Designed miniproteins, single chains, continued (5). Designs and how they scored, part 98

Each design is a single chain, and the fold is of that chain. pLDDT is the mean over its residues in the fold that is shown.

## One batch from the design tools (miniprotein)

Design m19409
Fold by ESMFold2-Fast:
Structure m19409 (fold): chain A 67 residues (1-67)
Amino acid sequence: DPELQKAIEEAKKYADSGDLDKAVEVLLKSGLTPEQLRELARKAREAGDTKLAFVLSRAAEIVKNKE
């Protein structure tokens, strides 16, 4: 999905620049499910992208806790 890919790329840009809050905000607005965010975080960890993995995991936690 091109829109979801753009959201992930934008989140990575913010995470790499140290703006972790904005990276999380982009992911929260993406419509990704907690399951999708956790799977992407796992792949980011396997790729060695620890900052992206962190913001994806944080976004997954926030989405899961919304009623």
Scores: mean pLDDT 82

Design m19410
Fold by ESMFold2-Fast:
Structure m19410 (fold): chain A 68 residues (1-68)
Amino acid sequence: SDFDKTAEVLQQLADRAQELVDAGKSLEEIVAEIDKLFEEKSKTLSPEGQEILESSVKQMKKTLEKRS
């Protein structure tokens, strides 16, 4: 389903962000990689999936900023 695909993409972005955090990457590098993956993956989703992904990415960035 579109929901399942969107959830899978969100998990991929979250896993990648965590890998970069664990590797000691800067906030700027982490955000740049998340933005790159968002651009690549959002095009594979429906409009509804894109809205969910966009909202979740904004929340993810806020969480990363609070840690920094």
Scores: mean pLDDT 81

Design m19411
Fold by ESMFold2-Fast:
Structure m19411 (fold): chain A 71 residues (1-71)
Amino acid sequence: SPPVVVLARFRPGSEEAARELARRLGSLPGVTEVEVDGHVVSATAADEEAARRAEELARSDPAVESVEVIP
């Protein structure tokens, strides 16, 4: 399956929370790349199942304002 990107957006000023989510996302099975750009965290998932795990983790974080999944 093609890789899927999961984007999590934080409020400005939540850079520490974004870095912590990035560490947690990077430990998930099937997540191959995680990047932090200010208040946005992007995770590359190897397949749709890994993308669902990443999306669920991001949505569970109270500091996250929105989550987008890009196929």
Scores: mean pLDDT 84

Design m19412
Fold by ESMFold2-Fast:
Structure m19412 (fold): chain A 90 residues (1-90)
Amino acid sequence: SMENEKKTEELIKEAERLREEFEKLVDEYEENPSADGKEVLKKIEEIVERILKVLEEALELSEDEETKEKIEHMRELVLEQLETVKKYLE
């Protein structure tokens, strides 16, 4: 369905925007490590939860295997980035 394809693309774009917010928070903490690491981690975890929800919805709507592989790869990268950040902020 063309409608499902458009909605899937919009959800992927939203996940990419949220990933940029994640990267910005990490960069801001690296430039100012005197900020509360636990508070920064909480904000990052909230963004990651939103990314995962958006990607799950995109995966359910996706009709193309290449798009599904892209979504699953983005999910894996986000989870790996979160685990890396936890090691430095906790």
Scores: mean pLDDT 83

Design m19413
Fold by ESMFold2-Fast:
Structure m19413 (fold): chain A 70 residues (1-70)
Amino acid sequence: SNQDTADRVAKVLEERYGVDGEYVKDIVLTALNMGFSSEQIAELVGAILEERYGLDAEEVRKLVLETLKS
C-alpha cells in the first residue's frame, strides 16, 4: 500500500540521517496519493531534506529511489 511504502522510506531516512520519520512519511504518502512517480518522489524528498536539514540532495534522492524500487 502507499502507507506501507511511505513508512518504509521514512524509516530508512530516519535510521540513516536522524530526520523526523513522521514528517518524511507525510511527504512521501502525499506524493504517492497524488500519483507522483518514484523518480519525482525521490527528487522531491532530496530537495526538501537539503533545504530543511542540509543533507546532500543527490545522496538522499538515490537512497529514496532505491527504497521505492525495492
Scores: mean pLDDT 88

Design m19414
Fold by ESMFold2-Fast:
Structure m19414 (fold): chain A 105 residues (1-105)
Amino acid sequence: SVKEEMLELAARLAAEADARGRALEARLRAELEGLAKAENGELLGVGVRVTTTLTADGRPVTTTEIAFAWEQNGEFYGVRIVLDTAGEAVEHEVYWSGRKMLKPK
């Protein structure tokens, strides 16, 4: 059925997006580790999540969420950003909390 064809297309696009997310995470980690060390800091973590949803007509809409955190001079910092399919930011959060858990400011 047409619906089955759309589901198969969506599944293939989701798998491709997941693979791209893993590759982007690895690259971002390497670059952020270098930057943190250059500033006498330490990368604590990085994650990339690629999410694909279907519209009512079966069109895929993909968002990319990027989150990373680092320590610098005893302070903890974090960033979370969500990008739309065009790479435009639709959500952006920055956290810092001194020497404790990350918090919005």
Scores: mean pLDDT 72

Design m19415
Fold by ESMFold2-Fast:
Structure m19415 (fold): chain A 80 residues (1-80)
Amino acid sequence: MLSIEVKVVTSPDTGHPILVVTVKDEETGKVERLYIDLSLSSEEEVLEDTRTLLEQVGASEEQIREAEERIRKLIEEVEK
């Protein structure tokens, strides 16, 4: 079973917003993380990198879409 978490944290070193995508496979115990500096990456790059990770770990299209929606909302909040 896959668990997908999406959050934004503030880098203590730069003050930049960092998107953190965490995927945990409960069956294998494998954890994959993606870190993206939202000040340096376009929304399209962020979404493409996230989709690539989620497809590699076997996430469903519904899970990928839900993660993309959450990421878009987080990016919008950061831009304000």
Scores: mean pLDDT 81

Design m19416
Fold by ESMFold2-Fast:
Structure m19416 (fold): chain A 81 residues (1-81)
Amino acid sequence: SWRDKLSEEAAKELDEIENRGLREIFTGLHRGESLEALLAIVDRMREEMIRLLEEHGLEELIPWVERAAEQLKAMVAEAVA
């Protein structure tokens, strides 16, 4: 797994970003937030994760984060359709 390249500290920070963002998306869906607002949450998660990877010298993993963000955006769009 690409996560096996992460230190314990980096992995915990990554999980924290993911859990916070997913909670925001879930809450936004329940509140009837716009698709644009929900996609902005995904973009913020992506930016925070990329920053974390850059700070830990793991830029090689950025493509995996970008792919995950695109998949999450597709799931969010499907959920509001």
Scores: mean pLDDT 83

Design m19417
Fold by ESMFold2-Fast:
Structure m19417 (fold): chain A 95 residues (1-95)
Amino acid sequence: SLAEELAEEARANTSNPELMEPLGRLLGLLIDNKEDKEKVEELKEKIARLVAEGALRQAEKEGVSKEELLERLREAAKESPEKEILERAIEIIEE
């Protein structure tokens, strides 16, 4: 599962353990609760918010503009099975 791969990568490549470790746990819960639509949507929203926060912090650290960050996330979303989560993260960043 891509969600499992993303959770493992988040744990391994965390630049902020306090943020990315919860993301890994939430991705695991999404897999475990995939048959509960209401729980899945709640978990997707929480994951999208953590992805948005992590992406903004990383962009600030690297001196990447918000516009450049949004373009990178849109490109990543096109090729990702987790497109819904990435598109929601983009919406949160645009707010």
Scores: mean pLDDT 66

Design m19418
Fold by ESMFold2-Fast:
Structure m19418 (fold): chain A 84 residues (1-84)
Amino acid sequence: MKRIDELVEQARRALEQGDYETALRLAEEALRLAEEEGIPYPRAVGVRSDALDGLGRRDEARRLVIKYTSLAIRVIGDQIDAEL
């Protein structure tokens, strides 16, 4: 039980830092251990759900940043030169 609590705490910390991939992995490990011990652990289920939701949004946001960063570098470069 204490080990599972530690994994959930680490997963929560990863969520807080925006590291949804690490949070998902740690939450799944906690759930796996809880199932092996026959213990229901709703907190780990919640963290996994939050991590999956955040991971989906993060992947989309990352793609948009990559797409618009290439355009923004060009636009910002032209704008800086125009303002100086």
Scores: mean pLDDT 68

Design m19419
Fold by ESMFold2-Fast:
Structure m19419 (fold): chain A 97 residues (1-97)
Amino acid sequence: ERRERALELIRQAAKHFEEALAKSTDPEAQEKLREAIEHLDRAGMYLYLTGDVEAARRHIERALKLAEEALKTASPEAQPHVQKAIDYAREALEALR
């Protein structure tokens, strides 16, 4: 259940990052958002395939760092989606310890 909850939260975070990417016009923010999505995908794979919680947490932490950097250059339309993705990613870390 803890793992299933974390996976759902990772999916929701990724969905909101994809929404932010679609609404972003700044190339720097777009690059950071793409990298954040890739790290969330890796976190999900580590949880689903190997059960490596520590590896998953490191990838979520990297995604959060990239998202916080993207917020600084993100368009007003993208910012709410980046913030929501950050909130879900933080919730996923809490679910994982």
Scores: mean pLDDT 87

Design m19420
Fold by ESMFold2-Fast:
Structure m19420 (fold): chain A 90 residues (1-90)
Amino acid sequence: AKEKLEEIAERFVEIARIALEEGSLRTAMLALASSVEILVLLRNPSASLEEILAAARAEARRVAEAARRDGAERAAELAEEILERVEELE
């Protein structure tokens, strides 16, 4: 579980890189903030798996929405992939 959640945090960093390539600074900043939030939750011994998955889902939706607004289609697709990965971990 922890390794898969760390992978989700890494995926947000990749989304930030791609969003910058697509010209969406807003999406890149949100994706980096999402990665940090997941990593902070992973380091919190009182955080449940359910809480971390809920945060990942909420952040992925936020990033996807921002990406679509800015026309960053590749970043949006990758954020939706995180939603699918979160569903697989439940």
Scores: mean pLDDT 85

Design m19421
Fold by ESMFold2-Fast:
Structure m19421 (fold): chain A 69 residues (1-69)
Amino acid sequence: MASKKQVQDKIQAADASSSLSDDEIDSLSQDVYDYVYEQNLKAGMDEKMARDIALALGRMWRSVAKIAN
């Protein structure tokens, strides 16, 4: 489980490097997925719904990051 602060710090550090590699983007999108999935489970969501939402948010972040870089 990645904390929100750890994910945010990694994104800020990577942004400061002027560009994110595809591997860095994929790694960060996985961190977003893991974080959202765990938060959804803690909020009492059904496991399938928690996973589906986490997948959608991770994919959305990855797509935005690739467009932005």
Scores: mean pLDDT 72

Design m19422
Fold by ESMFold2-Fast:
Order: C-alpha cells, then structure tokens, then sequence
Structure m19422 (fold): chain A 82 residues (1-82)
C-alpha cells in the first residue's frame, strides 16, 4: 500500500520537511542526550513545515516567516527543557 503522504500540504515547506527527516535519522542513530537533541531539531523542522503550509493556505497565526521560525524554535527549546 502507498505510504501516507502530505506532499500537497507541504508545498512551499519541502526543504523543512527534508531537514526533519535528516534529523529524525540522526536521532535514531544516536542515543542519550545527543539523540534527544536531534529529535528536538526534527520536531522544530516538522512544526516549521506545518506553519509554512498554514501560511500558504492563509490560515497561519503569523504574518511573517520570521514569526513562524521563532515559534518553531521556542517549541523546540520547551521540548528540550523536559
């Protein structure tokens, strides 16, 4: 069966999605604190891809790319503090 794909929903955010996959792979290859750091990076890029997709649809809560990037970064920092 074909895998779940979000290619249309990720239009304009493909670069961030590829970064998410890259860091997710690094998280699986590393254990402990370093693995958690890579997982947090993957999560940040995943959130950024979602926010960029929402911006393209006109439903984003942010008016600029910089606000979306800052929000994703803050979520990553909060995740690392757990």
Amino acid sequence: RPPLRFAPALEGAEEEYEKMKEYAKLALENEGEKGVEYAAEAFEYGVLALLLNQKKQGTAPFNSMEEAEEAAKKIKEDLLKE
Scores: mean pLDDT 66

Design m19423
Fold by ESMFold2-Fast:
Structure m19423 (fold): chain A 71 residues (1-71)
Amino acid sequence: MKSRQEWIDEFRKLTEEMLRDNVSLGEFQRRVSEFLQRVRAETTDPEELAKLMQELMKLYSEGVEEIEKRE
């Protein structure tokens, strides 16, 4: 299983790539949703999943704010 830090690092790379490529808010949300589905499927420990989701939601909110400021 991937560690929490590995998931956070992959999510940061994904969001940084999408922000650099100037994707739409809808495309950003779609790709984040697909990433979160993989996280949920691969993380079997409920406590670890909860902590990981908290960190990923924080990063998601930052990405959404950045895209909205470009509109």
Scores: mean pLDDT 81

Design m19424
Fold by ESMFold2-Fast:
Structure m19424 (fold): chain A 94 residues (1-94)
Amino acid sequence: MSPLEIEILKGVAMIALSVAIVTLETSAEKSEKVEELIRALRAALDHIEAGDYEGALRELERAREIARELNDEELVRLLELTRRIVEEVLAAER
């Protein structure tokens, strides 16, 4: 995978997480679980920006578990796709 392809995939993952965070923050219902989910998504984004893809994958798995508990199937699918992208970036940067 080229360095440009890695940067594009990283950007896509960061955009996906940013959209998820904004969508949750603009939600009318702010339960403790939603706040925990927002924190996990922000942590995943911070880890991606820092190049800590292993840290990002841990936070994405946590976010996915919370999204399942909230029955947000669209968010679960988005997080599954984002996890796959981060796994490909991690594999390419070795």
Scores: mean pLDDT 83

Design m19425
Fold by ESMFold2-Fast:
Structure m19425 (fold): chain A 92 residues (1-92)
Amino acid sequence: SEAEKILDSVRRLLERHAKERGVSLTEVVVQALELNGREELAELVRERRDDEEGAISALTVVSQGLSEEDAKKALEGGKREAIRLIERKQKK
C-alpha cells in the first residue's frame, strides 16, 4: 500500500540520519518532533527509548498532517496503526 511505502521511506531516511550523526534512531525522531513544536510527543518517544517502530510510526503520521492524538495512537500501536490512520485520511 502507499502508506506502507511512506513508512518504509521514513524508516530508511531516519536510519541514514542516525548513522551519519552517530545517534539512535529514536533520538533523530525526538529532535525532529521538538523542532516541529511537538514537545509532548517527543517526550513520549524518549520514554519509549528502544521502540523504533513506534517512533517511526508517530513521526510518519505527523508528517502526513494527522493530529497529535493520531500520532500518539501510532506510537502505541506501531506500523499497523499508522497504516490504518494514514489510509483513513487518504480516503477523504
Scores: mean pLDDT 85

Design m19426
Fold by ESMFold2-Fast:
Structure m19426 (fold): chain A 63 residues (1-63)
Amino acid sequence: MSAEGEALLKAFRDEVAKLIKEGKYEKARQLTLETFLQLEKLGYSSLDAAQAVHAAVVEAKKE
């Protein structure tokens, strides 16, 4: 689960960064929500999942 969650977050970060660079914020938002739900399914708490996807988006968008 932890390894799966880390792999999911790495893939998410790369994909969301690409979407943001392309100006596809709608797609980026949808991907963020889907990733959040998948982390929940992997056993992450809602807070932990939200923090993880938010950090990835901030890194991709603002750093």
Scores: mean pLDDT 78

Design m19427
Fold by ESMFold2-Fast:
Structure m19427 (fold): chain A 79 residues (1-79)
Amino acid sequence: SAEEEELRRLTERLTAETVEALEAAGLPEAARLARELGEVELEAMLAKLRGDEAAVAEARARAAALREELARLLAEAEA
């Protein structure tokens, strides 16, 4: 659908910009997690659009774990 295609394009672009910035900062592990987080957040949005509540819950749980890991890596990099 046009809505799914729009969400995919926007998410891919925003994720690419974030990943590029983290890689330029010398944080390749954070860049990898940011890419994975972007993919999972897109999965959650697409699942929500499709009315798949179980898939939304699963994707949100994975996104939460990735956010915690990313926050940990960023905190360690600032030390």
Scores: mean pLDDT 84

Design m19428
Fold by ESMFold2-Fast:
Structure m19428 (fold): chain A 82 residues (1-82)
Amino acid sequence: MLEELEALFGEQLREAEALLQRAAEAYKAGDYDAAIAHLDEAAALLEEMLAQAPAELQPLLQRALDAVRGLKAQVEAAKAAA
């Protein structure tokens, strides 16, 4: 399953991973706007992958997308409380 994702979307997966790392670093620095922006970019890449993915890979990509959206909601809540 992960091997099939890497074969079809390896570059996009690496881009999404880099964006999630940047989001985490921004969040740690208290830069909530940058964290939200990087999470939005990661979500957009996952949405593109999901639109092109075969049915067998869609549940895995959907869970990843849901997780990124959940992280964004947490960052938005932290920003509102700041």
Scores: mean pLDDT 83

Design m19429
Fold by ESMFold2-Fast:
Structure m19429 (fold): chain A 100 residues (1-100)
Amino acid sequence: MEEEEKKKAKLQEEFQKEGAELAERVRELLREGRFDADEALRESVRREVEYNIKIKGISNKELLERIDEFEASNVLNPAQQRTVELYREVIREEEEKEKE
């Protein structure tokens, strides 16, 4: 049990490092005039889904149910609504990948 907590801590640290690398990539894309805000948001959402699945052990179905509950329980602004929509799309993509 304690060893599993240490492994999860390492995965969380790796997740943070990947987030820093993503931020650096965004800076480079902005410098080149190639920044795509929708792509950056989708990549962020994909990483969050992966975090919940790999680190928290939440199934795609359970994660989708949590997103549905969050949307039903909160008044979302347009940016939050777009983020929720991207979560649903990313989870669907992961489910399709599991078919193989």
Scores: mean pLDDT 71

Design m19430
Fold by ESMFold2-Fast:
Structure m19430 (fold): chain A 81 residues (1-81)
Amino acid sequence: SILEKLEKILKEVKELIAQHSSNLTPEQQAAVENDLKQLEDVLKKVKDNPNMSDLEKAKLLAVALVSKSGIDYILRVNQKK
């Protein structure tokens, strides 16, 4: 289900942050926290609206994937110094 995919994305993102966030600048940390909050808000919307249409769930999954990409970019750029 889309809910299971969102929960898996959030778990994966939290694990990536735990492994790779030690050398982030304050600005990079704020950007990661903002994208993480967006992921948590998307998951909450799907949980709070179980009768949401498949199209709306798919749109929210797309938003979650964009937020994940933002976190991946920040963490990868910090590693490529």
Scores: mean pLDDT 80

Design m19431
Fold by ESMFold2-Fast:
Order: C-alpha cells, then sequence, then structure tokens
Structure m19431 (fold): chain A 56 residues (1-56)
C-alpha cells in the first residue's frame, strides 16, 4: 500500500496539497525523496544499530 498524501507531506516537510500535486507531476522525484527518507520510517533502535553502516 502506498503512503497517503499526508504521510508524504510529513516525510518531505511540505503541505499535503503540494504532495498531491507532486505525485501527479513528478512521481519519480517523490519516489526518490521517499527512498531517501525511508530510514526514518524504521524504528529508532533499528536506525541506531544501522547508523555506523549508513554513512554517519
Amino acid sequence: AELSNAQIARMLGISPGTARRLRRTDPEGVRQRLLEAGLAAVPEDVREQAAPFLDP
């Protein structure tokens, strides 16, 4: 299941309206940003454990 516009907006620091527009006009750019922000979606303990291998 895909992230909602509100979740995308939260992850990218933009408004839900902007997220909806970007998904329509630049879906690849949104996908790239979500991949970059994907680590923030995992539990903090997992992120901390992986941090030395994720270019701190």
Scores: mean pLDDT 62

Design m19432
Fold by ESMFold2-Fast:
Structure m19432 (fold): chain A 79 residues (1-79)
Amino acid sequence: EKALIRQANEAFKGGKFDEALKIIDTISEKRLNSFDAEKIKAVVVDYKSLATFFRNIGREDLAEVLYKKAEKEQKVLEA
């Protein structure tokens, strides 16, 4: 996980947001596959925070994808 977090931060600093998002998705997918409600809840919060960040920098396309991912996982928590 440490190596993936480092790679994601490097991609963010380089403006490679699509690559950073792929790495973040890899980390999040491991947490979602744990079936741990607290880990899934953390992923939902992280997706919403990241979506707000992307909206603020004008990447509405990435923000929309992240909001939809958060909504999907939120419905899993409510089921």
Scores: mean pLDDT 73

Design m19433
Fold by ESMFold2-Fast:
Structure m19433 (fold): chain A 57 residues (1-57)
Amino acid sequence: MLTLSEEELQRAEEGLRKAAEVYGIDPETLLAEFRARVEAGEDPSRAGTRVLLEHAD
């Protein structure tokens, strides 16, 4: 399914990279889980927030 959230997807990935650096988490781990959630049909913004909450201690 195509979405109009491609820009939001890119912004979320950039945010995850920065958050990973701040919290000392592997950015590839966050990105992999984020992409899996988006592929499962979750909204990119919501998926990014959930992945961060799960890994932010």
Scores: mean pLDDT 72

Design m19434
Fold by ESMFold2-Fast:
Structure m19434 (fold): chain A 92 residues (1-92)
Amino acid sequence: AKVLNEEEQKKIAELLATSDEAERLYLEAVLLELAGEDEKKIRELAEKIAEIILKNSTKEEIEEIKNSLDDALLSTPVQKALAEELKKLLEK
């Protein structure tokens, strides 16, 4: 399936709920993806979202989202970009 399953959507929603700013940026990124906009813009938003999530979330919460997104090879560009940015920040 090319659509996020309900479990993945719930975990992302829970993580984003830690910050209204992260939720708004995520919705903006999803809208850009649906509009077929530049992948660079989506990645820039994903980077900002990842930074906000790391600031407001525990390592355990981040690890759960990372694992969920890593397993989903058919994830949307937004989900893939967010997972990659979270990985980069967790490595250092």
Scores: mean pLDDT 67

Design m19435
Fold by ESMFold2-Fast:
Structure m19435 (fold): chain A 97 residues (1-97)
Amino acid sequence: STLEEIEELLKKVEELKRRAEKLFHEALSSDSVEFHQEALREIERIQREMDRLVAQIRALVEQAPSERGRKLLNEAEINLGVVALLLGVLKLLLKKM
């Protein structure tokens, strides 16, 4: 039950990561400063939502500790880290534009 809840939350984290990656790729393909700024704002919103979901996964793992739960939490944290890197790259590109 707890593991099933963690797996559902991880799926949401993975869907948000894929959405952020798509926005990042579309921003890289555009010369529009306005589009880069909009993509940055949307990815920042996605990062905040992912952070909330990862916090929920962490709380569930703390309530019912398991090796599998800890592995799923680590995977969620890696996905969040990837989105943070994408934001960093977009911010650097905007400064160069």
Scores: mean pLDDT 88

Design m19436
Fold by ESMFold2-Fast:
Structure m19436 (fold): chain A 90 residues (1-90)
Amino acid sequence: MEELERRLKSLEIAREIGRLMNEFIDKAVERIKELLLKHGLVTEDSTDDEVFGIALRIIRENSGGLAEEIERIFKEVADEMNKKIKELEK
């Protein structure tokens, strides 16, 4: 019954990847919100959707150092996620 065992392992890995992805997305949003708050572009009451909308606009407009800082945050969070995913495969 090798197929059932493979499916169960795949589901466990997928569940942990999903959990890690959600955790890292939340961390990325929090870091971006903190950055945008420092620049007066959002408020503490701003929603995650508003924060992401403003971040994407800044990246699209290539607004100098701020766009680079946002891209750096995404890259750092993605690198952390990839490391943890690789650990789950072993």
Scores: mean pLDDT 76

Design m19437
Fold by ESMFold2-Fast:
Structure m19437 (fold): chain A 71 residues (1-71)
Amino acid sequence: MLSPIEQRILDELVKAGVSRETAITLIEIAKENPEATKEELAELLAERMGLSLETAKRIVDLFAKAVANEL
């Protein structure tokens, strides 16, 4: 289950045009890899979701902004 903060991050990503499935997957990847750089998160997301690295990098940038707004 997602925490209230994770649910708000998910909602912000979905509002920014990220699919709910992709947003949930990125939150899970970030939780599993707390020391990962944005580049590493993008590579992991692209691999798991079958996205281009360019698309994954854009999504990770949106995620970083959403996280900064919550914390």
Scores: mean pLDDT 83

Design m19438
Fold by ESMFold2-Fast:
Structure m19438 (fold): chain A 70 residues (1-70)
Amino acid sequence: MDARLALAQRMAARIKKLYGDDPKKAMEYQLLFQKVLEDPAESAELGQKLDTLSDEEFEKWLEERIAEAA
């Protein structure tokens, strides 16, 4: 559906903005977000974070999310 595609594009654009100089890290975050897009609850949280967080806050949230997944 259009909403999932729009969310995926927004996520990819923000990851590229934050980690464009680190393609390996950008790829790791994009792979994480592919899994998130399969879960409606996690997709809703991602959308809310993209809407409400600054670039610095979003980067911190991503680092915490990766740490929780480990």
Scores: mean pLDDT 72

Design m19439
Fold by ESMFold2-Fast:
Structure m19439 (fold): chain A 107 residues (1-107)
Amino acid sequence: SSELRELVLRMTGIVLRIIGEALDKALKEGIKIEDLTKEQFDEYVREILEKEFERAKKTKDIATLGAVYVLARSLGDKELAERARKEMEKLGGLGKQLVNSVDQTIS
């Protein structure tokens, strides 16, 4: 339970980091926050998620895979969400527990 709690907190921090990176990219491209559409934001997030997924898969980073799973579901990217879920489940009991924790909060 303690290890799962720390993993959930790390995953949450990574989610917030990815959101911040997407906002930073939009601002650097000249989009004002008040003018940023959900569609534009989702596109910036999606680009970051593909890179984060490939890195996390290689390094077996459960927390980052969890963040990709959370954000892919939020974007409606079912294929990326399923890819992230499968990689998390391959990493054993803790990965499966994190999937279940996400499913309980986002359903």
Scores: mean pLDDT 88

Design m19440
Fold by ESMFold2-Fast:
Structure m19440 (fold): chain A 96 residues (1-96)
Amino acid sequence: SMAAQRQALAAEARRALAEARALLEDWKKTSGEVGARALRVMDLAERHAARTLADPSDREGFDRAAAGLAVAAGMAGPVVEEVARRADKHLHAYVA
């Protein structure tokens, strides 16, 4: 069903977001204040992503989640950027 497909996309988005967060938390152990700032940006991105996952018509939530993911990942570097890109891809598919 379309509902099952949408639920699968939501699960993939949540998994990628959790993976990005785990990488940022690990990176914070060696990055200090910069890592703490990246995690605060990630906290906001996760909140906006949660709104989008609850209501796929929330374009503001989607835009803010995508922007926050890009900023937090950009601070941490390529490995986190790749995982954040996967989260963004799944969120894009979910709201389409």
Scores: mean pLDDT 83

Design m19441
Fold by ESMFold2-Fast:
Structure m19441 (fold): chain A 75 residues (1-75)
Amino acid sequence: SLFDQGLRALAQGKYAEAAALLSQVPEPDAEILTALGAAYRQIGKDDEARAAYRRALELDPDHPGARRGLGEPVP
């Protein structure tokens, strides 16, 4: 799946590839949006990273990765 390929790319440090794959996932959940935010952050797309993390928190307000991505305290 696009999600599995995107996570593998992220794990391998292929951040631009990960962002391209994860951004194509239809109706992404909080985990996919958090991974996308991390990929965007690594390639310097800070506005896109923050947007992805905010969307993740709209779906899961307690997602620790998304909260860390926005500089919020993790509960």
Scores: mean pLDDT 83

Design m19442
Fold by ESMFold2-Fast:
Structure m19442 (fold): chain A 114 residues (1-114)
Amino acid sequence: MADVGFAEMTKEDIIAALVQAGKLTREEAEALLNSDDPEAHERLAQAIADVFARYLQPGETLAVLLVRKDGELRALIVKATGLTPEQVRELALKKADELGMEVLAYATVRRAPA
């Protein structure tokens, strides 16, 4: 069985993570989170993936899904060891569907094996 971790981030968790990492200002993060533009959603998913990429162990893959749950914007983060980016994306999409989440955008990142 693959070692798979799941985490949910609220809007405030997303803002805090992006600002703490120096990736975006609070104002930039809030503008992207309040946008209904698909390009803004893709940019936000990629920014979250970039922040968490630095914490990956060799051989780990991370998928970030920007989702809507009960009208609220969230991020669903899926991390797995020994799976391809495509496989982790499929697991993340399945988890979002099981949780009743609408997927707005996604990004994946993988750290090469040492």
Scores: mean pLDDT 81

Design m19443
Fold by ESMFold2-Fast:
Structure m19443 (fold): chain A 75 residues (1-75)
Amino acid sequence: MAEEAAKLAAKTAAVLAAMGASEEQAKKEGIRTAESLGAKAEVEVRREGDKVTAKAKAIDKKGEIGEGEYTVEAW
Protein backbone atom coordinates (compact mmCIF):
# COMPACT_ATOMS: atom_id res chain seq x y z
CA MET A 1 0.00 0.00 0.00
CA ALA A 2 2.72 2.55 0.87
CA GLU A 3 4.61 1.84 -2.38
CA GLU A 4 1.36 2.18 -4.41
CA ALA A 5 0.57 5.46 -2.62
CA ALA A 6 4.08 6.80 -3.32
CA LYS A 7 3.92 5.80 -7.01
CA LEU A 8 0.50 7.43 -7.47
CA ALA A 9 1.62 10.58 -5.62
CA ALA A 10 4.72 10.87 -7.84
CA LYS A 11 2.69 10.30 -11.02
CA THR A 12 0.02 12.84 -9.98
CA ALA A 13 2.65 15.49 -9.17
CA ALA A 14 4.68 14.91 -12.35
CA VAL A 15 1.63 14.99 -14.65
CA LEU A 16 0.17 18.14 -13.06
CA ALA A 17 3.52 19.95 -13.22
CA ALA A 18 3.94 18.88 -16.87
CA MET A 19 0.47 20.33 -17.58
CA GLY A 20 1.55 23.72 -16.20
CA ALA A 21 0.79 23.56 -12.48
CA SER A 22 3.36 25.14 -10.15
CA GLU A 23 5.78 22.81 -8.34
CA GLU A 24 4.05 23.69 -5.04
CA GLN A 25 0.55 22.90 -6.38
CA ALA A 26 1.80 19.66 -7.95
CA LYS A 27 3.39 18.64 -4.62
CA LYS A 28 0.18 19.41 -2.70
CA GLU A 29 -1.97 17.34 -5.08
CA GLY A 30 0.53 14.45 -4.92
CA ILE A 31 0.40 14.52 -1.11
CA ARG A 32 -3.43 14.60 -1.22
CA THR A 33 -3.44 11.57 -3.54
CA ALA A 34 -1.35 9.58 -1.03
CA GLU A 35 -3.61 10.73 1.85
CA SER A 36 -6.69 9.46 -0.06
CA LEU A 37 -5.00 6.02 0.04
CA GLY A 38 -4.35 6.25 3.81
CA ALA A 39 -0.67 7.21 3.61
CA LYS A 40 1.39 10.28 4.51
CA ALA A 41 3.76 11.40 1.77
CA GLU A 42 6.61 13.76 0.97
CA VAL A 43 6.81 14.81 -2.69
CA GLU A 44 9.61 16.52 -4.62
CA VAL A 45 9.15 17.92 -8.13
CA ARG A 46 11.93 19.04 -10.48
CA ARG A 47 11.68 20.56 -13.93
CA GLU A 48 14.71 20.08 -16.21
CA GLY A 49 14.23 21.33 -19.76
CA ASP A 50 11.39 19.39 -21.38
CA LYS A 51 11.19 16.85 -18.53
CA VAL A 52 9.44 16.81 -15.17
CA THR A 53 10.49 14.29 -12.51
CA ALA A 54 8.59 13.75 -9.27
CA LYS A 55 9.76 11.60 -6.36
CA ALA A 56 7.55 10.56 -3.48
CA LYS A 57 8.08 8.77 -0.19
CA ALA A 58 5.00 7.47 1.63
CA ILE A 59 4.37 5.90 5.04
CA ASP A 60 1.19 3.87 5.63
CA LYS A 61 -0.79 3.19 8.84
CA LYS A 62 1.36 0.11 9.57
CA GLY A 63 4.57 2.16 9.38
CA GLU A 64 5.69 0.63 6.08
CA ILE A 65 7.64 2.96 3.78
CA GLY A 66 7.24 3.06 0.02
CA GLU A 67 8.98 5.14 -2.65
CA GLY A 68 7.93 6.14 -6.16
CA GLU A 69 9.39 8.15 -9.03
CA TYR A 70 7.78 9.29 -12.25
CA THR A 71 9.26 11.20 -15.19
CA VAL A 72 7.15 12.77 -17.90
CA GLU A 73 7.96 14.97 -20.89
CA ALA A 74 6.40 18.41 -20.53
CA TRP A 75 4.40 19.77 -23.45
Scores: mean pLDDT 82

